# Designs tried in a protein design run: designed miniproteins, single chains, continued (2). Part 100

Each design is a single chain, and the fold is of that chain. pLDDT is the mean over its residues in the fold that is shown.

## One batch from the design tools (miniprotein)

Design m7483
Fold by ESMFold2-Fast:
Structure m7483 (fold): chain A 72 residues (1-72)
Amino acid sequence: GTLRRTLKVTVPEEKAEELAEALSKVEGVAEVEVEGDTIYVTLEAESEEKLEEAIRKVEEVVKSFGGTVEEA
């Protein structure tokens, strides 16, 4: 079955749209929803290992925009 996880990303509001666009291009990202300074990122993967790889990639992209990531 497909594994799903939602991450909560916080970033300066002026960067949220650009970060959301960048996150939508990450492998394993199924859905991205922007709410002001908060972005909800839904990840889908076939295995725990692939899910963890997607999480690491999301964290790298978020860090490059000066944001933070936590589990939703």
Scores: mean pLDDT 85

Design m7484
Fold by ESMFold2-Fast:
Structure m7484 (fold): chain A 73 residues (1-73)
Amino acid sequence: MKLSSLKNAVEGAMSLFLQGNDEGAERLLRQAGKIYGIPESVVQKILDILREGARAGDPEKAIAEAEEILEKL
């Protein structure tokens, strides 16, 4: 399912942010956004949420917020 694949991309991007691989996380989510037709503005919003969550030490909350955005599309 499209949503399941997007949620997997969100979790993968968070893992990359937690490793300090911001470039890899951005590439992964932007590629998934192109494949599944997600607007660039939404992809950027999700990237900002995940990056902030990783920096603040609250990745689970950031993942949940990103997944809620995807579910409302």
Scores: mean pLDDT 84

Design m7485
Fold by ESMFold2-Fast:
Structure m7485 (fold): chain A 87 residues (1-87)
Amino acid sequence: MEELKRLALEVLQAREELRALAAYYRDVLRNEALAARAQAVADRIDEVMLGIGVGEKFGDLSPVELARMMLEEARRVAAELRAEAAA
């Protein structure tokens, strides 16, 4: 229970970081492709986390495993987007 709660908070924080990156790319850098990529991952996190909250089953994955996978994907994409923007 506590592990899932901690992971869920970290996933939601990563989602907000992706949304901030999407806004930055769209409004400041005017790069629609990077903005859309960041937003798409944030939207997927919302769908998955809502599903966990309502007790939806995602194949054989536990809620903890699914939250961890979402966190790993969010962090990877955010790092890739930051590297692209820095180049």
Scores: mean pLDDT 79

Design m7486
Fold by ESMFold2-Fast:
Structure m7486 (fold): chain A 82 residues (1-82)
Amino acid sequence: MEAAIEAGKRLAENLAGASRETRARGMGAYARAVLRETGDVAVTREVVDEVVRYMREELGVSEEDAEAMRAAGLAAIAEAAA
């Protein structure tokens, strides 16, 4: 779990200057990777929520951009779990 959160934080930092669309796509790919590794939807959702919290509270990402990235991550989890 901690290693997955750290990877997500690094992704968020590397994409700080990217467009909303690029960051949302990155979050979706990240969520799919975490789900493949964990096999657990609930744990993967918690990891996505923690990375989005870090982006909003510590990286200064706007609420709108943070919600777009959260939505992309959750959509990716839902698609992979279906």
Scores: mean pLDDT 82

Design m7487
Fold by ESMFold2-Fast:
Structure m7487 (fold): chain A 80 residues (1-80)
Amino acid sequence: KLKEAGKVFLEAYSKALGKEPTLSVEDVAKMLEERKETLPEEIAAAKKWLEENKDKLSDEEIKAAQIALEGAEKAHKLLE
């Protein structure tokens, strides 16, 4: 499941940046595992910030942030 979480996160990250990631699936999976207890709060805070600051961001930035947050949520769910 950790490798699956890493893949989901990297796919979202690649879409958000429009580039190939420099991180391996294993490296990202380890980072997600180390942060799994705080990750839900971090995701919730990021979502709240995005909603409060929608008018200050471009459509492209909003879309990229949404893709990244969705990837982080899916990755966290795989760690449960």
Scores: mean pLDDT 69

Design m7488
Fold by ESMFold2-Fast:
Structure m7488 (fold): chain A 57 residues (1-57)
Amino acid sequence: MSEKQRAAAEAALAVAEELLAQGHRVLARYIAEQVIRDFGEDAALVARARAILERAA
């Protein structure tokens, strides 16, 4: 994974966390699922995305 790709994934998760805080659960789930799909081998990104999915349920 390039540093640029990782930074983009981290930024996407930050946006998803903000959207979740604003009540946009469907969009937050979509972003988190995309990160798990694209970056499933990065344990830190997967853990953060999973936390978003749990909170968006």
Scores: mean pLDDT 82

Design m7489
Fold by ESMFold2-Fast:
Structure m7489 (fold): chain A 89 residues (1-89)
Amino acid sequence: MVEEVKRALQKVIDVGEEVNDPEVVEKIKEEGERLIKAVEAGDREAALRHLSRLGGLLLLGSPSQEDRDRMIRAVNELAYAAGLVPQPL
């Protein structure tokens, strides 16, 4: 589970590095580490909070429609890997 979360988080970071400012990418990495710790602790509420913050940070890049679709897919994969979504979208 944690290894799958780390892999999905890396995909989110990769999209962020293409679209967002470096300062925003650093905050995405920080929220991602907090998400991993919450998943390891079994704290579903904290995990959902950090996932939500991650998604908000990605959208700060004012993405094109195509980049927004990529971001949504990456965040959904991360949510699924973290056990926060019952089925992939």
Scores: mean pLDDT 78

Design m7490
Fold by ESMFold2-Fast:
Structure m7490 (fold): chain A 67 residues (1-67)
Amino acid sequence: LFDRFDADGDGTLDPGELALLLASIGHPIRSAEELAALMAKYDKDGDGTIDRAEFEELLKDLGVEEK
């Protein structure tokens, strides 16, 4: 799933890619504020993107299995 939405292939997801991915698995972002809150929680280095490890942690917290 992650690799499918990593459009630039750098191993990170921007907020738009993350929102599209979550929508595709049945967990659509309901507001820009919800997206910003997810980014703030999981973007540990503050670069505005989510890496694969941060993404796996996010999915576990949402109760979604990527397998």
Scores: mean pLDDT 72

Design m7491
Fold by ESMFold2-Fast:
Structure m7491 (fold): chain A 98 residues (1-98)
Amino acid sequence: KLDEIVEEARKLLSKNPEVQKIADEIADVAAEQMRKLAEEYTKNAVSDEAKEKAIQELADGARTAAILSAYRIVQEHKDASLEEIIEKLKEMLEQVKK
């Protein structure tokens, strides 16, 4: 069910190339930031394999959350101009870069 919601989100975001590009960038940044945070928190893990798995799962979760958040912004502003939607997505991108 979650995978179906994510797929619907990705399909909506892909309808406009500029929206898709920004949404993908938000997801990439969110995943990268979570990977760095997870790496620090698992620094003393006994098993490198368990550490890598945990880091990947957390990064994937962050990517999914970012895609769903971008989808929510687009859905909440479906009556707004494309320019306004792009501005809202850029604002989200700046927030995840912190």
Scores: mean pLDDT 82

Design m7492
Fold by ESMFold2-Fast:
Structure m7492 (fold): chain A 110 residues (1-110)
Amino acid sequence: AMAPLTREQARELAEEFAEIVKEAADNPTLRQIVAKALRTAARLLEKEGDSPEAVELIRQAADIVENGGDPEKAAELILRAAEVSDNPDALGRALVQAITLYLILSQLES
Protein backbone atom coordinates (compact mmCIF):
# COMPACT_ATOMS: atom_id res chain seq x y z
CA ALA A 1 0.00 0.00 0.00
CA MET A 2 1.22 3.53 -0.85
CA ALA A 3 1.26 5.88 2.13
CA PRO A 4 0.23 9.51 1.40
CA LEU A 5 3.08 12.02 1.18
CA THR A 6 3.40 14.35 4.17
CA ARG A 7 3.56 18.17 4.11
CA GLU A 8 7.27 17.90 5.03
CA GLN A 9 7.92 15.53 2.08
CA ALA A 10 6.03 17.88 -0.28
CA ARG A 11 8.15 20.81 0.99
CA GLU A 12 11.39 18.82 0.45
CA LEU A 13 10.27 17.95 -3.11
CA ALA A 14 9.43 21.63 -3.74
CA GLU A 15 12.96 22.56 -2.53
CA GLU A 16 14.47 19.94 -4.90
CA PHE A 17 12.47 21.32 -7.84
CA ALA A 18 13.40 24.91 -6.93
CA GLU A 19 17.08 23.87 -7.23
CA ILE A 20 16.35 22.24 -10.63
CA VAL A 21 14.77 25.54 -11.80
CA LYS A 22 17.92 27.48 -10.81
CA GLU A 23 20.26 24.84 -12.34
CA ALA A 24 18.35 24.90 -15.67
CA ALA A 25 18.24 28.73 -15.88
CA ASP A 26 21.17 29.16 -18.33
CA ASN A 27 20.08 26.33 -20.69
CA PRO A 28 17.08 27.19 -22.92
CA THR A 29 16.33 23.49 -23.67
CA LEU A 30 16.32 22.57 -19.97
CA ARG A 31 14.18 25.65 -19.17
CA GLN A 32 11.58 24.43 -21.70
CA ILE A 33 11.62 20.96 -20.07
CA VAL A 34 11.26 22.52 -16.58
CA ALA A 35 8.30 24.64 -17.78
CA LYS A 36 6.58 21.51 -19.21
CA ALA A 37 7.21 19.65 -15.94
CA LEU A 38 5.72 22.54 -13.89
CA ARG A 39 2.65 22.74 -16.17
CA THR A 40 2.19 18.97 -15.73
CA ALA A 41 2.39 19.41 -11.93
CA ALA A 42 -0.18 22.26 -12.03
CA ARG A 43 -2.59 20.12 -14.12
CA LEU A 44 -2.26 17.21 -11.66
CA LEU A 45 -2.87 19.54 -8.68
CA GLU A 46 -5.97 21.00 -10.36
CA LYS A 47 -7.30 17.49 -11.11
CA GLU A 48 -6.72 16.33 -7.48
CA GLY A 49 -8.46 19.43 -6.10
CA ASP A 50 -5.60 21.25 -4.39
CA SER A 51 -6.02 24.97 -3.58
CA PRO A 52 -6.46 27.27 -6.61
CA GLU A 53 -3.70 29.46 -5.09
CA ALA A 54 -1.17 26.58 -5.15
CA VAL A 55 -2.11 25.71 -8.77
CA GLU A 56 -1.78 29.38 -9.82
CA LEU A 57 1.66 29.74 -8.16
CA ILE A 58 3.01 26.68 -10.03
CA ARG A 59 1.58 28.02 -13.33
CA GLN A 60 3.18 31.43 -12.69
CA ALA A 61 6.53 29.69 -12.01
CA ALA A 62 6.17 27.80 -15.33
CA ASP A 63 5.48 31.09 -17.19
CA ILE A 64 8.58 32.73 -15.67
CA VAL A 65 10.81 29.75 -16.57
CA GLU A 66 9.40 29.43 -20.12
CA ASN A 67 9.86 33.17 -20.85
CA GLY A 68 13.43 33.36 -19.49
CA GLY A 69 12.51 35.35 -16.39
CA ASP A 70 14.18 35.39 -12.98
CA PRO A 71 14.79 31.78 -11.82
CA GLU A 72 14.91 32.93 -8.16
CA LYS A 73 11.35 34.28 -8.50
CA ALA A 74 10.19 31.00 -10.10
CA ALA A 75 11.85 29.04 -7.25
CA GLU A 76 10.15 31.29 -4.66
CA LEU A 77 6.71 30.65 -6.24
CA ILE A 78 7.26 26.86 -6.10
CA LEU A 79 8.20 27.07 -2.39
CA ARG A 80 5.18 29.32 -1.71
CA ALA A 81 2.90 26.76 -3.42
CA ALA A 82 4.09 24.16 -0.87
CA GLU A 83 3.18 26.56 1.99
CA VAL A 84 -0.37 27.30 0.69
CA SER A 85 -1.20 23.76 -0.51
CA ASP A 86 -4.37 22.21 0.97
CA ASN A 87 -3.34 18.75 -0.31
CA PRO A 88 0.34 17.97 0.39
CA ASP A 89 -0.05 14.38 -0.88
CA ALA A 90 -1.30 15.64 -4.28
CA LEU A 91 1.42 18.33 -4.38
CA GLY A 92 4.14 15.82 -3.48
CA ARG A 93 2.99 13.36 -6.17
CA ALA A 94 2.76 16.18 -8.74
CA LEU A 95 6.33 17.25 -7.87
CA VAL A 96 7.59 13.63 -8.12
CA GLN A 97 6.03 13.43 -11.62
CA ALA A 98 7.60 16.79 -12.55
CA ILE A 99 11.07 15.73 -11.29
CA THR A 100 10.75 12.36 -13.09
CA LEU A 101 9.71 14.05 -16.36
CA TYR A 102 12.64 16.49 -16.05
CA LEU A 103 15.16 13.68 -15.41
CA ILE A 104 13.93 11.59 -18.37
CA LEU A 105 13.77 14.49 -20.86
CA SER A 106 17.07 16.09 -19.73
CA GLN A 107 18.87 12.73 -20.25
CA LEU A 108 17.49 12.47 -23.81
CA GLU A 109 19.02 15.92 -24.55
CA SER A 110 22.46 14.74 -23.36
Scores: mean pLDDT 85

Design m7493
Fold by ESMFold2-Fast:
Structure m7493 (fold): chain A 111 residues (1-111)
Amino acid sequence: ALADEMAATLDAREAIDLIAERGGMTEEEYEEARRLLEEAERYLATHPTNFMTAILPGALDPEQVAQVEALAADARAHDRVVIGLAAEDNPVAREQARRLNEVAREVLARA
């Protein structure tokens, strides 16, 4: 469980970097996304079996935002973390986001 959550957080960081490098995020959005992931990492480091919500600004389409918000509502009730990331115009970032969302769903299913 903890190893999977840490792996998901690291994958999200790489996906953020890829989206930023390809111009999918503004400098402001990149800094906000980075801070959200650092906060999630810090929380996981001090609460090994707990979870929190980290949603990346400007990286999700409206359907994905609604899905992540629904998962975040459930995760918040159970002190869990859900990480969402997607970029419509960047196929590499989309693939990374898809993998992150799969890991997040599996983590929630196992909790």
Scores: mean pLDDT 51

Design m7494
Fold by ESMFold2-Fast:
Structure m7494 (fold): chain A 59 residues (1-59)
Amino acid sequence: MKGKKYLIDGKTNKKTEVKEAEIPSDKDYIETIGLDGKKIYVAPLDPKENKLEVYEVEE
């Protein structure tokens, strides 16, 4: 399954793409659907870092 990984900064709402496209199996990701209907996986917000890891699935 192909996907793009993004790191979102919760303070500035900036999105940074990370080249690695594999969804990690060692973290609890929440599966959801974005506004454009694409399936995404979101890591829980760490209160210490104010960051989210988001994986968008590409078909």
Scores: mean pLDDT 54

Design m7495
Fold by ESMFold2-Fast:
Structure m7495 (fold): chain A 60 residues (1-60)
Amino acid sequence: MGLTPEEMLQAGRQLVASAPEESKPELQKLLKQLEQAIKNGDMKSAEKYFQQLLDLYGQS
């Protein structure tokens, strides 16, 4: 319905770059999980980790 895997990675990297310093470690952890899921072709996990990135960024 939305982003390609490449677009998810780009958006995730932008969220980490724009986040407050205190939130960056958690966001970087989720970004690594997103990258790994995409490399494995696990789109269900990729969508899950991307949503968690958006949720955590929104709480920052």
Scores: mean pLDDT 80

Design m7496
Fold by ESMFold2-Fast:
Structure m7496 (fold): chain A 109 residues (1-109)
Amino acid sequence: KPPLPSPLEAAEELLKFVREGYEKVREHIAAGDREGAIKVLREIVSRLADFYTRYRDRLTPEQQKLLSEALKNAVEALRAMRQGRYDEALENLEKTIEILEKLVELLKK
């Protein structure tokens, strides 16, 4: 297999993906396209879970805790969207972004 990107590079790409996904979820909600919003949230959860599986052992315990919290909030966002709780879904996705921003800052140290 080719070498994995550094944890910092992968985390920055993940943060960009989730930020772009947040805007797409908002657009789908505004269009009344709940199924499109669910699809984007499933992609976000999948990318976070893949990052967790590939990079967990390369992270400090503090960084692992942040990653776990980010994944938990993304899963809660998907759950809320499936239940039609759009504001709760967006709030949990915003928390996911904030936690990933913290993870990126810790990885720069």
Scores: mean pLDDT 88

Design m7497
Fold by ESMFold2-Fast:
Structure m7497 (fold): chain A 65 residues (1-65)
Amino acid sequence: MKVKLYKDGKLIEESGETTVLELAKKYGSKIEAEVDGKKFNSLKELQEALTGKEFDPDTKIYLDK
């Protein structure tokens, strides 16, 4: 699964071989994300959407290729 990260309306990262946790460590959990054309206001919202559970910074969510 390919994720695009935006900061101040600018695309800063595009990655499929990582976890939401690694992206949150690198850019912070409040960074805007997009996956498969669906926009999320934060990596927390993305993780909750993928797991159906509340955001946990220790949870590893793998992004498929």
Scores: mean pLDDT 64

Design m7498
Fold by ESMFold2-Fast:
Structure m7498 (fold): chain A 82 residues (1-82)
Amino acid sequence: MSDIELVNEAVELGKKAIDAYENGDFETADKYLEKLKEVVKKIKNMIDRYMVFSALIDEAKRRGLTDLAEKVEKYLEEIKKS
């Protein structure tokens, strides 16, 4: 799968995770976040990986979902350490 396809898939998974989290469906949100992490690991370009997580963090913060933003920030830190 191309990096563009992986980025698009990751963005859609992120939107689904945010929507589920906002609706209080934390189990569904966690499933989408796990799928998001697996898709992001397949993206070869590090800038694209950072943009996916940064966009998700920004959207979560904009909606007041601080706990979700903190979870995604931990995923971004995992990428920075490797």
Scores: mean pLDDT 81

Design m7499
Fold by ESMFold2-Fast:
Structure m7499 (fold): chain A 101 residues (1-101)
Amino acid sequence: MSPPETVLEGEIDGIKVKVVVRSPDPEAHRLAVLLGSLMLLVALKEKKKELEFEAGGSIEELREKIEEYLKKLGIDPEEFFAMSPSEQAKLLEKIYEEIKK
C-alpha cells in the first residue's frame, strides 16, 4: 500500500502556497496543515509570489521547517508548540493582521 498523500494548496492576495507530504503517520499530515499556514504568512512578509514545500513525510523534517518559519515570523517554537490549537490559530491571525498593516 502506498503511503497516504496530503496536498495542500492555498492562495491569498495573489500569493500561492503548496505543501505536499507523503506519510503513513497522521501527525505528519497535521503538521503539513500548520506548515502551509506558516508558509502563507512568510510569503506575505517576504513579498514572495509563490512558496512550495515537498517532504518525504519525516516528522523531524516537517518540525524543522515549521521551526524555521516560526523563527522568521518572530515566534519561539517551544512556546508555540506549548499553545493549544485555538491559541496557535489566534496568534497566526494576529501576525497576519500585523503583516497587512
Scores: mean pLDDT 75

Design m7500
Fold by ESMFold2-Fast:
Structure m7500 (fold): chain A 73 residues (1-73)
Amino acid sequence: MKEEEAKKYLELAREAEERAREYDERAEELKREIEENPNASKELIEEYIEAGAEAGIYRMLASSYRIAAKSLE
């Protein structure tokens, strides 16, 4: 049943959007820490880059899931 499949994709999209938000919040926190510390460690900078990358990946996944759900309507 297409309706059940569409609902599953919308649930996956919401989960991905939540994870993207969590990573975006973490990236903003790390960005503030880096900006407040001119001697920010390489590890801190790498964590910031990774958080931003993960947020981007989850945003793309969410978009893909929403497109999949729409295609099943």
Scores: mean pLDDT 84

Design m7501
Fold by ESMFold2-Fast:
Structure m7501 (fold): chain A 65 residues (1-65)
Amino acid sequence: LQKALDEHEAKIDKRMKELEERAIKVGKEASNKTNEERMELQKKIGDEYRKLMAEAAAERKAIEA
């Protein structure tokens, strides 16, 4: 069980880091975007964070079942 939880945590950390990298990249490219495009990109990143957290919680619950 612990090994599976540790592996799950490592996977989530990796995905979270990828989202953080993407958010940083979007921020750096913001100067080439309209205000509306910047807001859309930020909302998309936020949606991906929420989806990742939901998937992480579901997978963790399955491992613990």
Scores: mean pLDDT 76

Design m7502
Fold by ESMFold2-Fast:
Structure m7502 (fold): chain A 88 residues (1-88)
Amino acid sequence: MKEVLIRLHPSPYPLPEALARALEELKREYPDLVITLIGPGWMETVRPGEPIEQRPVDELLLRGSQEAIDAVLEILDRHGIAYEVTPV
């Protein structure tokens, strides 16, 4: 499995509802994908079946297959979000 840190720009990024829902759906398609949301003074790993709260996010820590990670990046691109990818 791959692990990458994705920094969102601007930081912190106000997480739109549409993006939160897209990430929830992606987690359903890729059950082994682990998404950890990192914001100012908080960190939370998304659990299967749990909704993602709309909170300001600095970074996403992703663990999964290359296909699953690429799918997250495609969602960010589709929503016009600028980001930086750092391998962990």
Scores: mean pLDDT 74

Design m7503
Fold by ESMFold2-Fast:
Structure m7503 (fold): chain A 65 residues (1-65)
Amino acid sequence: MQRQVSTVVAAAIRAIGAGAEVKIEEIDGKLVVHITVTTPAQLAEAQRDKALLEDAGVEVHITVK
């Protein structure tokens, strides 16, 4: 479903607001979001955002530092 850009922007704003690092890539027309987290609260938020992003067809990778 075509709401990937809006969903990615909303998720990125939430993650950055929580102090996480976000990197967004486009590979062969597919959006890939990388979220790096350092606290359990950031991880919980990233996991919620991952579920929403994957439902929209976006690939998400979470890295715990």
Scores: mean pLDDT 76

Design m7504
Fold by ESMFold2-Fast:
Structure m7504 (fold): chain A 111 residues (1-111)
Amino acid sequence: SASEEVNEIVRRALELAATPLSDEEIRARLRALGLDEAAIDAVLAGETPQALKDRVAALAQQVADRILERSPSLDDEVSAGVVLIAGGVVVNTPDARLALAFAEALRERLE
């Protein structure tokens, strides 16, 4: 179900956010998400650059669109809304590691 998918995304994001990473591992993961070196340097400085916020928003929209691609139920509509709200909360939280983790969890769900 769509609600089960959203619960799995949140669970995976929290797991990824709790995983200790070296600076080099953070660089590799951000490059895999399509961020440039300036945005990567900002994340390592403890900032959440606009490029990462935009990537989280784009991935959340793709997951929401996938949930709604068929004739959606009320559960599908609510679940799509929850993914978009969660993305907004993450990008407005001053925690770049949480934003990276949420982007990775969303991307894994689109595979």
Scores: mean pLDDT 86

Design m7505
Fold by ESMFold2-Fast:
Structure m7505 (fold): chain A 70 residues (1-70)
Amino acid sequence: TEKLLKELEQEEKEFFEAVKKGDVEKALESLDRFKKLSIELFKKLGKEHLIPDVEEQVEKMKEKAKELAE
């Protein structure tokens, strides 16, 4: 769990760094990795009922990231 939390924090940092640089492609890749790690974490914690909400939130963030470049 600690390793997953550290990886989630790293992906969050990479997302904001990519947004700061205007690298939309890298920002979207970081969001995809963040989503996969979040799903894995919630499955391990027995919180599968939260997965649809996480997926919806990540999709909204991807849409916002695309709007910043397009």
Scores: mean pLDDT 78

Design m7506
Fold by ESMFold2-Fast:
Structure m7506 (fold): chain A 65 residues (1-65)
Amino acid sequence: MDKIKKEAEDFVKKILKAQEALREAERRGDEIGAGVAEVALASTLTSMRRNPEVAKEAEEILKKL
């Protein structure tokens, strides 16, 4: 359980970082930066979903934010 929680927290951190980068790029009108952030977000979500238990825990953490 602790290991799954830690991995989920690491994925949440990466997701939030990518979402922040996307928001900042969109705010500046940086189309290239927005595209890069979208790819980073999609890649992180794909990696997270490879372990269903980690994905479920990460989704619960994200819903509490």
Scores: mean pLDDT 81

Design m7507
Fold by ESMFold2-Fast:
Structure m7507 (fold): chain A 68 residues (1-68)
Amino acid sequence: MSREEVEERLRELEREVEERRDQFSPAQAKTLDGLLAIARRSLEAGDLEAAERALAHVETLLQQQREA
């Protein structure tokens, strides 16, 4: 994935997490915030693989929450 694609995916997931924040338990919100923070730092450091892994974890948790 390109840097621009990772940046766009990060923005989309940050927006989705913020919009749905009241739907999460405190533990879920903390985990999502932690993964987004890892993705942001990794992207700033140029570690696209680490950013992509963190975003994939966020997407998985959001999908599980939608189905629950």
Scores: mean pLDDT 80

Design m7508
Fold by ESMFold2-Fast:
Parts: structure tokens; C-alpha cells; sequence
Structure m7508 (fold): chain A 73 residues (1-73)
């Protein structure tokens, strides 16, 4: 699916940007990502929506892991 590939690319961009971002920038980046994901979800089929939700959950876990490492340092 073109939408799934678009989501995967957005997640890749998000994870790259959060590596060098401050905590405040990470919050902003997540908000922008969530807004883009919401727009994609409106266009997605039910099956694509389920896959996108799984991808978004995995992305959130990775962002939280990066945040935890920054707070521990």
C-alpha cells in the first residue's frame, strides 16, 4: 500500500529527527507526526488503519526509549 509506505517513511524521518532533538523539540515533532498520521488515517481502509496503528505504537515505544535515555544521561 502507498499509504503504508508513506507512514513507514514518516516514522523513519521522526526517529532520525528525535535522536538529535531536545525534549521540547521531541514533543513538537511527535505532535506534527500525529497530525500527519491523522490525515493519512482519514484516507485509509480499515485494514490499513489497523496496520498504521501497529506502526504508530511501535514508533511511540522507540520515541519513549530515546526520551528515557536522554533523561537518564
Amino acid sequence: SKLIKEVEELIKELLEKVKTASEEEMVRLWKEFAEKMYEIMKKASPAEQEEIKKLAEEAMKKVMEILEKKRAA
Scores: mean pLDDT 83

Design m7509
Fold by ESMFold2-Fast:
Structure m7509 (fold): chain A 55 residues (1-55)
Amino acid sequence: MVTLEVDVSGVDPAALAAVLSRYPDLQITYHDGVVTLEGPEAQVRAAAEELRALR
C-alpha cells in the first residue's frame, strides 16, 4: 500500500472527478488543492500521473 500527494490546484473539478472515478479502490482525501491517494502502488501511480497531466 502506497500514499502519494498530488497538487491539483487549477484542475477542472469535472476532469478531476472523471479520473478518480476510474480508481474506485483508492482511498482519496482532498485538502486545500491537494489530493492524497492511498492504495495499491500501481493504481496510485497511474491515478497520480493522470491527475498531473490535467494541470
Scores: mean pLDDT 82

Design m7510
Fold by ESMFold2-Fast:
Structure m7510 (fold): chain A 108 residues (1-108)
Amino acid sequence: SSMEKKKEEIIKKVVEIARKAGLSEEKIKKLEEALSKLDLEEQEEVYDIFVEAALGLLGEEAIDERFDELIKKTDEPEKQKALETLREIIKEVRRRSEEALEKLLAEF
């Protein structure tokens, strides 16, 4: 479906950026698996947090606040666990090369 294609495109973009940011293949696999558990709307919100964090526009506290709101809106334990996994990975991405991520995102 059109929605499934959009979900796959978001996952591919996030994975490519994370790989270029120097995340291990183990963490990239966890990132991909966690994103696949989310609905399109949830994936789009996570992508926005990821981009803003990668650009240094969000600190760790702001990332935590936005993820707490996403977790609060989700009634499925599997999705809550996926969001917790994504929170930790996005915080790690934020701590890596901002300059390299800004350049990569400008090419997309």
Scores: mean pLDDT 82

Design m7511
Fold by ESMFold2-Fast:
Structure m7511 (fold): chain A 71 residues (1-71)
Amino acid sequence: SEAEELAKRGAEAIEKALGAKVEAEVEGDELRITVTAGPENIDGAYAAAGALAKELEEKFGIKGTVTAVEV
């Protein structure tokens, strides 16, 4: 779907820009994003993932949840 493609492309962009691992999954009407990064990058990656989730909610009505995992 267009939502899945946007989620995938957005996650890949965040990974490339911020040195984080980003997993984004669209399941029905829900979006789940998990961001894994070190302490220097986790806040920026979480913020970027939150912006991606908001974009998907505004365009497709999909409710996003972002989880941050510090390594």
Scores: mean pLDDT 84

Design m7512
Fold by ESMFold2-Fast:
Structure m7512 (fold): chain A 83 residues (1-83)
Amino acid sequence: MTPKQLAEEAKRKFTEALKAAGVDADVDVLATPDGKVYVSVTVEGATPEQGRAAIEAVKKAKEEFEKEHPDVEVVVSVTSSLT
């Protein structure tokens, strides 16, 4: 799988997980040729409930993605827009 394909799959999986959790978030993904996938999640709104839901959705998506791609290291960053 190419880095582009890996990034697209990760973006889709994380976006779907966040939508399923009812979280409005922007997902950006960068995959490198050495098998690292960097996922940046920006949560719209600063409620603690949305933040917790986003973190849980991200954890589940990361675990599932790593099971499908055992040679890939997933690094996730979750930030919230406070305004």
Scores: mean pLDDT 79

Design m7513
Fold by ESMFold2-Fast:
Structure m7513 (fold): chain A 95 residues (1-95)
Amino acid sequence: DDEYLREQIEKMKALLDTPLPAVDPALLEEARAKFVELLRELGFSDAEIEAILAGDEAVIRRLARRVLERAGLPERPLLIEAIELLVLGHVRQLA
């Protein structure tokens, strides 16, 4: 098991658990900055990061595959879909 990937997933999960009506703009900006930092650590370019933040499903799918590759997990449709949903949920929260 990849401890690094588990830590990143837990960070994303913690952000998703934050109620939208209780989050001020400064906290959303901090969450966005942390998410961008995580994407850079995964090897995404600034252009790809902007596409992910815009909810580009094709780039988010590439993110899901890269996460699975880093974790040594197979590219199973269910795992890809689960990561896509987590990312889309997080991106919508940051909007």
Scores: mean pLDDT 74

Design m7514
Fold by ESMFold2-Fast:
Structure m7514 (fold): chain A 86 residues (1-86)
Amino acid sequence: SSLQRISRDTIQRRTQRIINAQDNARQQINNMDDSDRQDMIGMFNQQIDTYNQYRQIYSNDTNLVNQINQAIQVNNDLIDQINSLL
């Protein structure tokens, strides 16, 4: 898939948003139905793929890569939570 190059600052803001929203996301997952849970796994996997590509583009920016890694870990933890509920 072709990935649109976005600014470092946009990636930093979006990844920080994922990190900051993780506790609210966990609570929402516990309250949603199984259909919505399955849809969210798809969305989180798509985000992980996108942020893996951004890590390659910005591989020399250690601080940004570390924050992207934290956002990917949040999405993986949320997928694990959903799988435990299915």
Scores: mean pLDDT 87

Design m7515
Fold by ESMFold2-Fast:
Structure m7515 (fold): chain A 83 residues (1-83)
Amino acid sequence: SLEEAQALWDTLSREEQLELLARVFEEAARLAGGEETAERIRRLIEEGRYAEAQRLVIELADTLSEEQKEELERKVLELVREA
């Protein structure tokens, strides 16, 4: 659940939170724009441009279908549980 994901997030270190955010952003970008878009997000994160990566992911998420949103939620929950 999203509530479970939020609780797990709060137990993570700052470094673990940044790594998890990077993976979430990359998965969102991959679903919305494919591998090339995921690579663009990865580069922004590698450059420390987290705010720009977040803005791009938010813009891309607005283009997702309901099925893609469900897949993203599932992947986010999996990533949080593995953290």
Scores: mean pLDDT 74

Design m7516
Fold by ESMFold2-Fast:
Structure m7516 (fold): chain A 99 residues (1-99)
Amino acid sequence: SEVLKKISEETSEMQKLILDTLEKAKKSSPEEARKLVEQTKEEAEKKVKEMIELGKKAGEAALLHAEAQKETIEYQIKLLEKFVESGGKYYEQAKKAAS
């Protein structure tokens, strides 16, 4: 199915963006990392909405596939947010230990 392929391709592109954001966040200040994650989350929310709408138009099987990809993307964004939150906590602890 062309629609199922399109949804999978869009999911792969979003996964690459999440990975790129993680790599940039590792090299950024806590404030910059939070902004990068927020931007990536907004992009992910837009992409998920587009995939769900595409699924709705193509039929039940395509919608189910889009919903599964949504769960995958949302989980990866959650992990990215937790990574940045944890990094911020460790940064503050390291800063206090160095003073």
Scores: mean pLDDT 81

Design m7517
Fold by ESMFold2-Fast:
Structure m7517 (fold): chain A 64 residues (1-64)
Amino acid sequence: MKAEVTVEGDVVRARAEANGKVFTGVTRDPEVAELARRLAETDVARAASGAIAGAAAEGTLRIE
């Protein structure tokens, strides 16, 4: 999976590409932000998966 995560304070933005689809989302979940800060440089795919799940729960997930 090709994945990208950006953390700005308590806001996490994620983009992931899988099976010809692009998933983008934003979450303000503090547990997701903590995970992203730990993993953004070492396990971007895991950080992005957490952020995409958070965005889906918050209704901000976009799929194209």
Scores: mean pLDDT 76

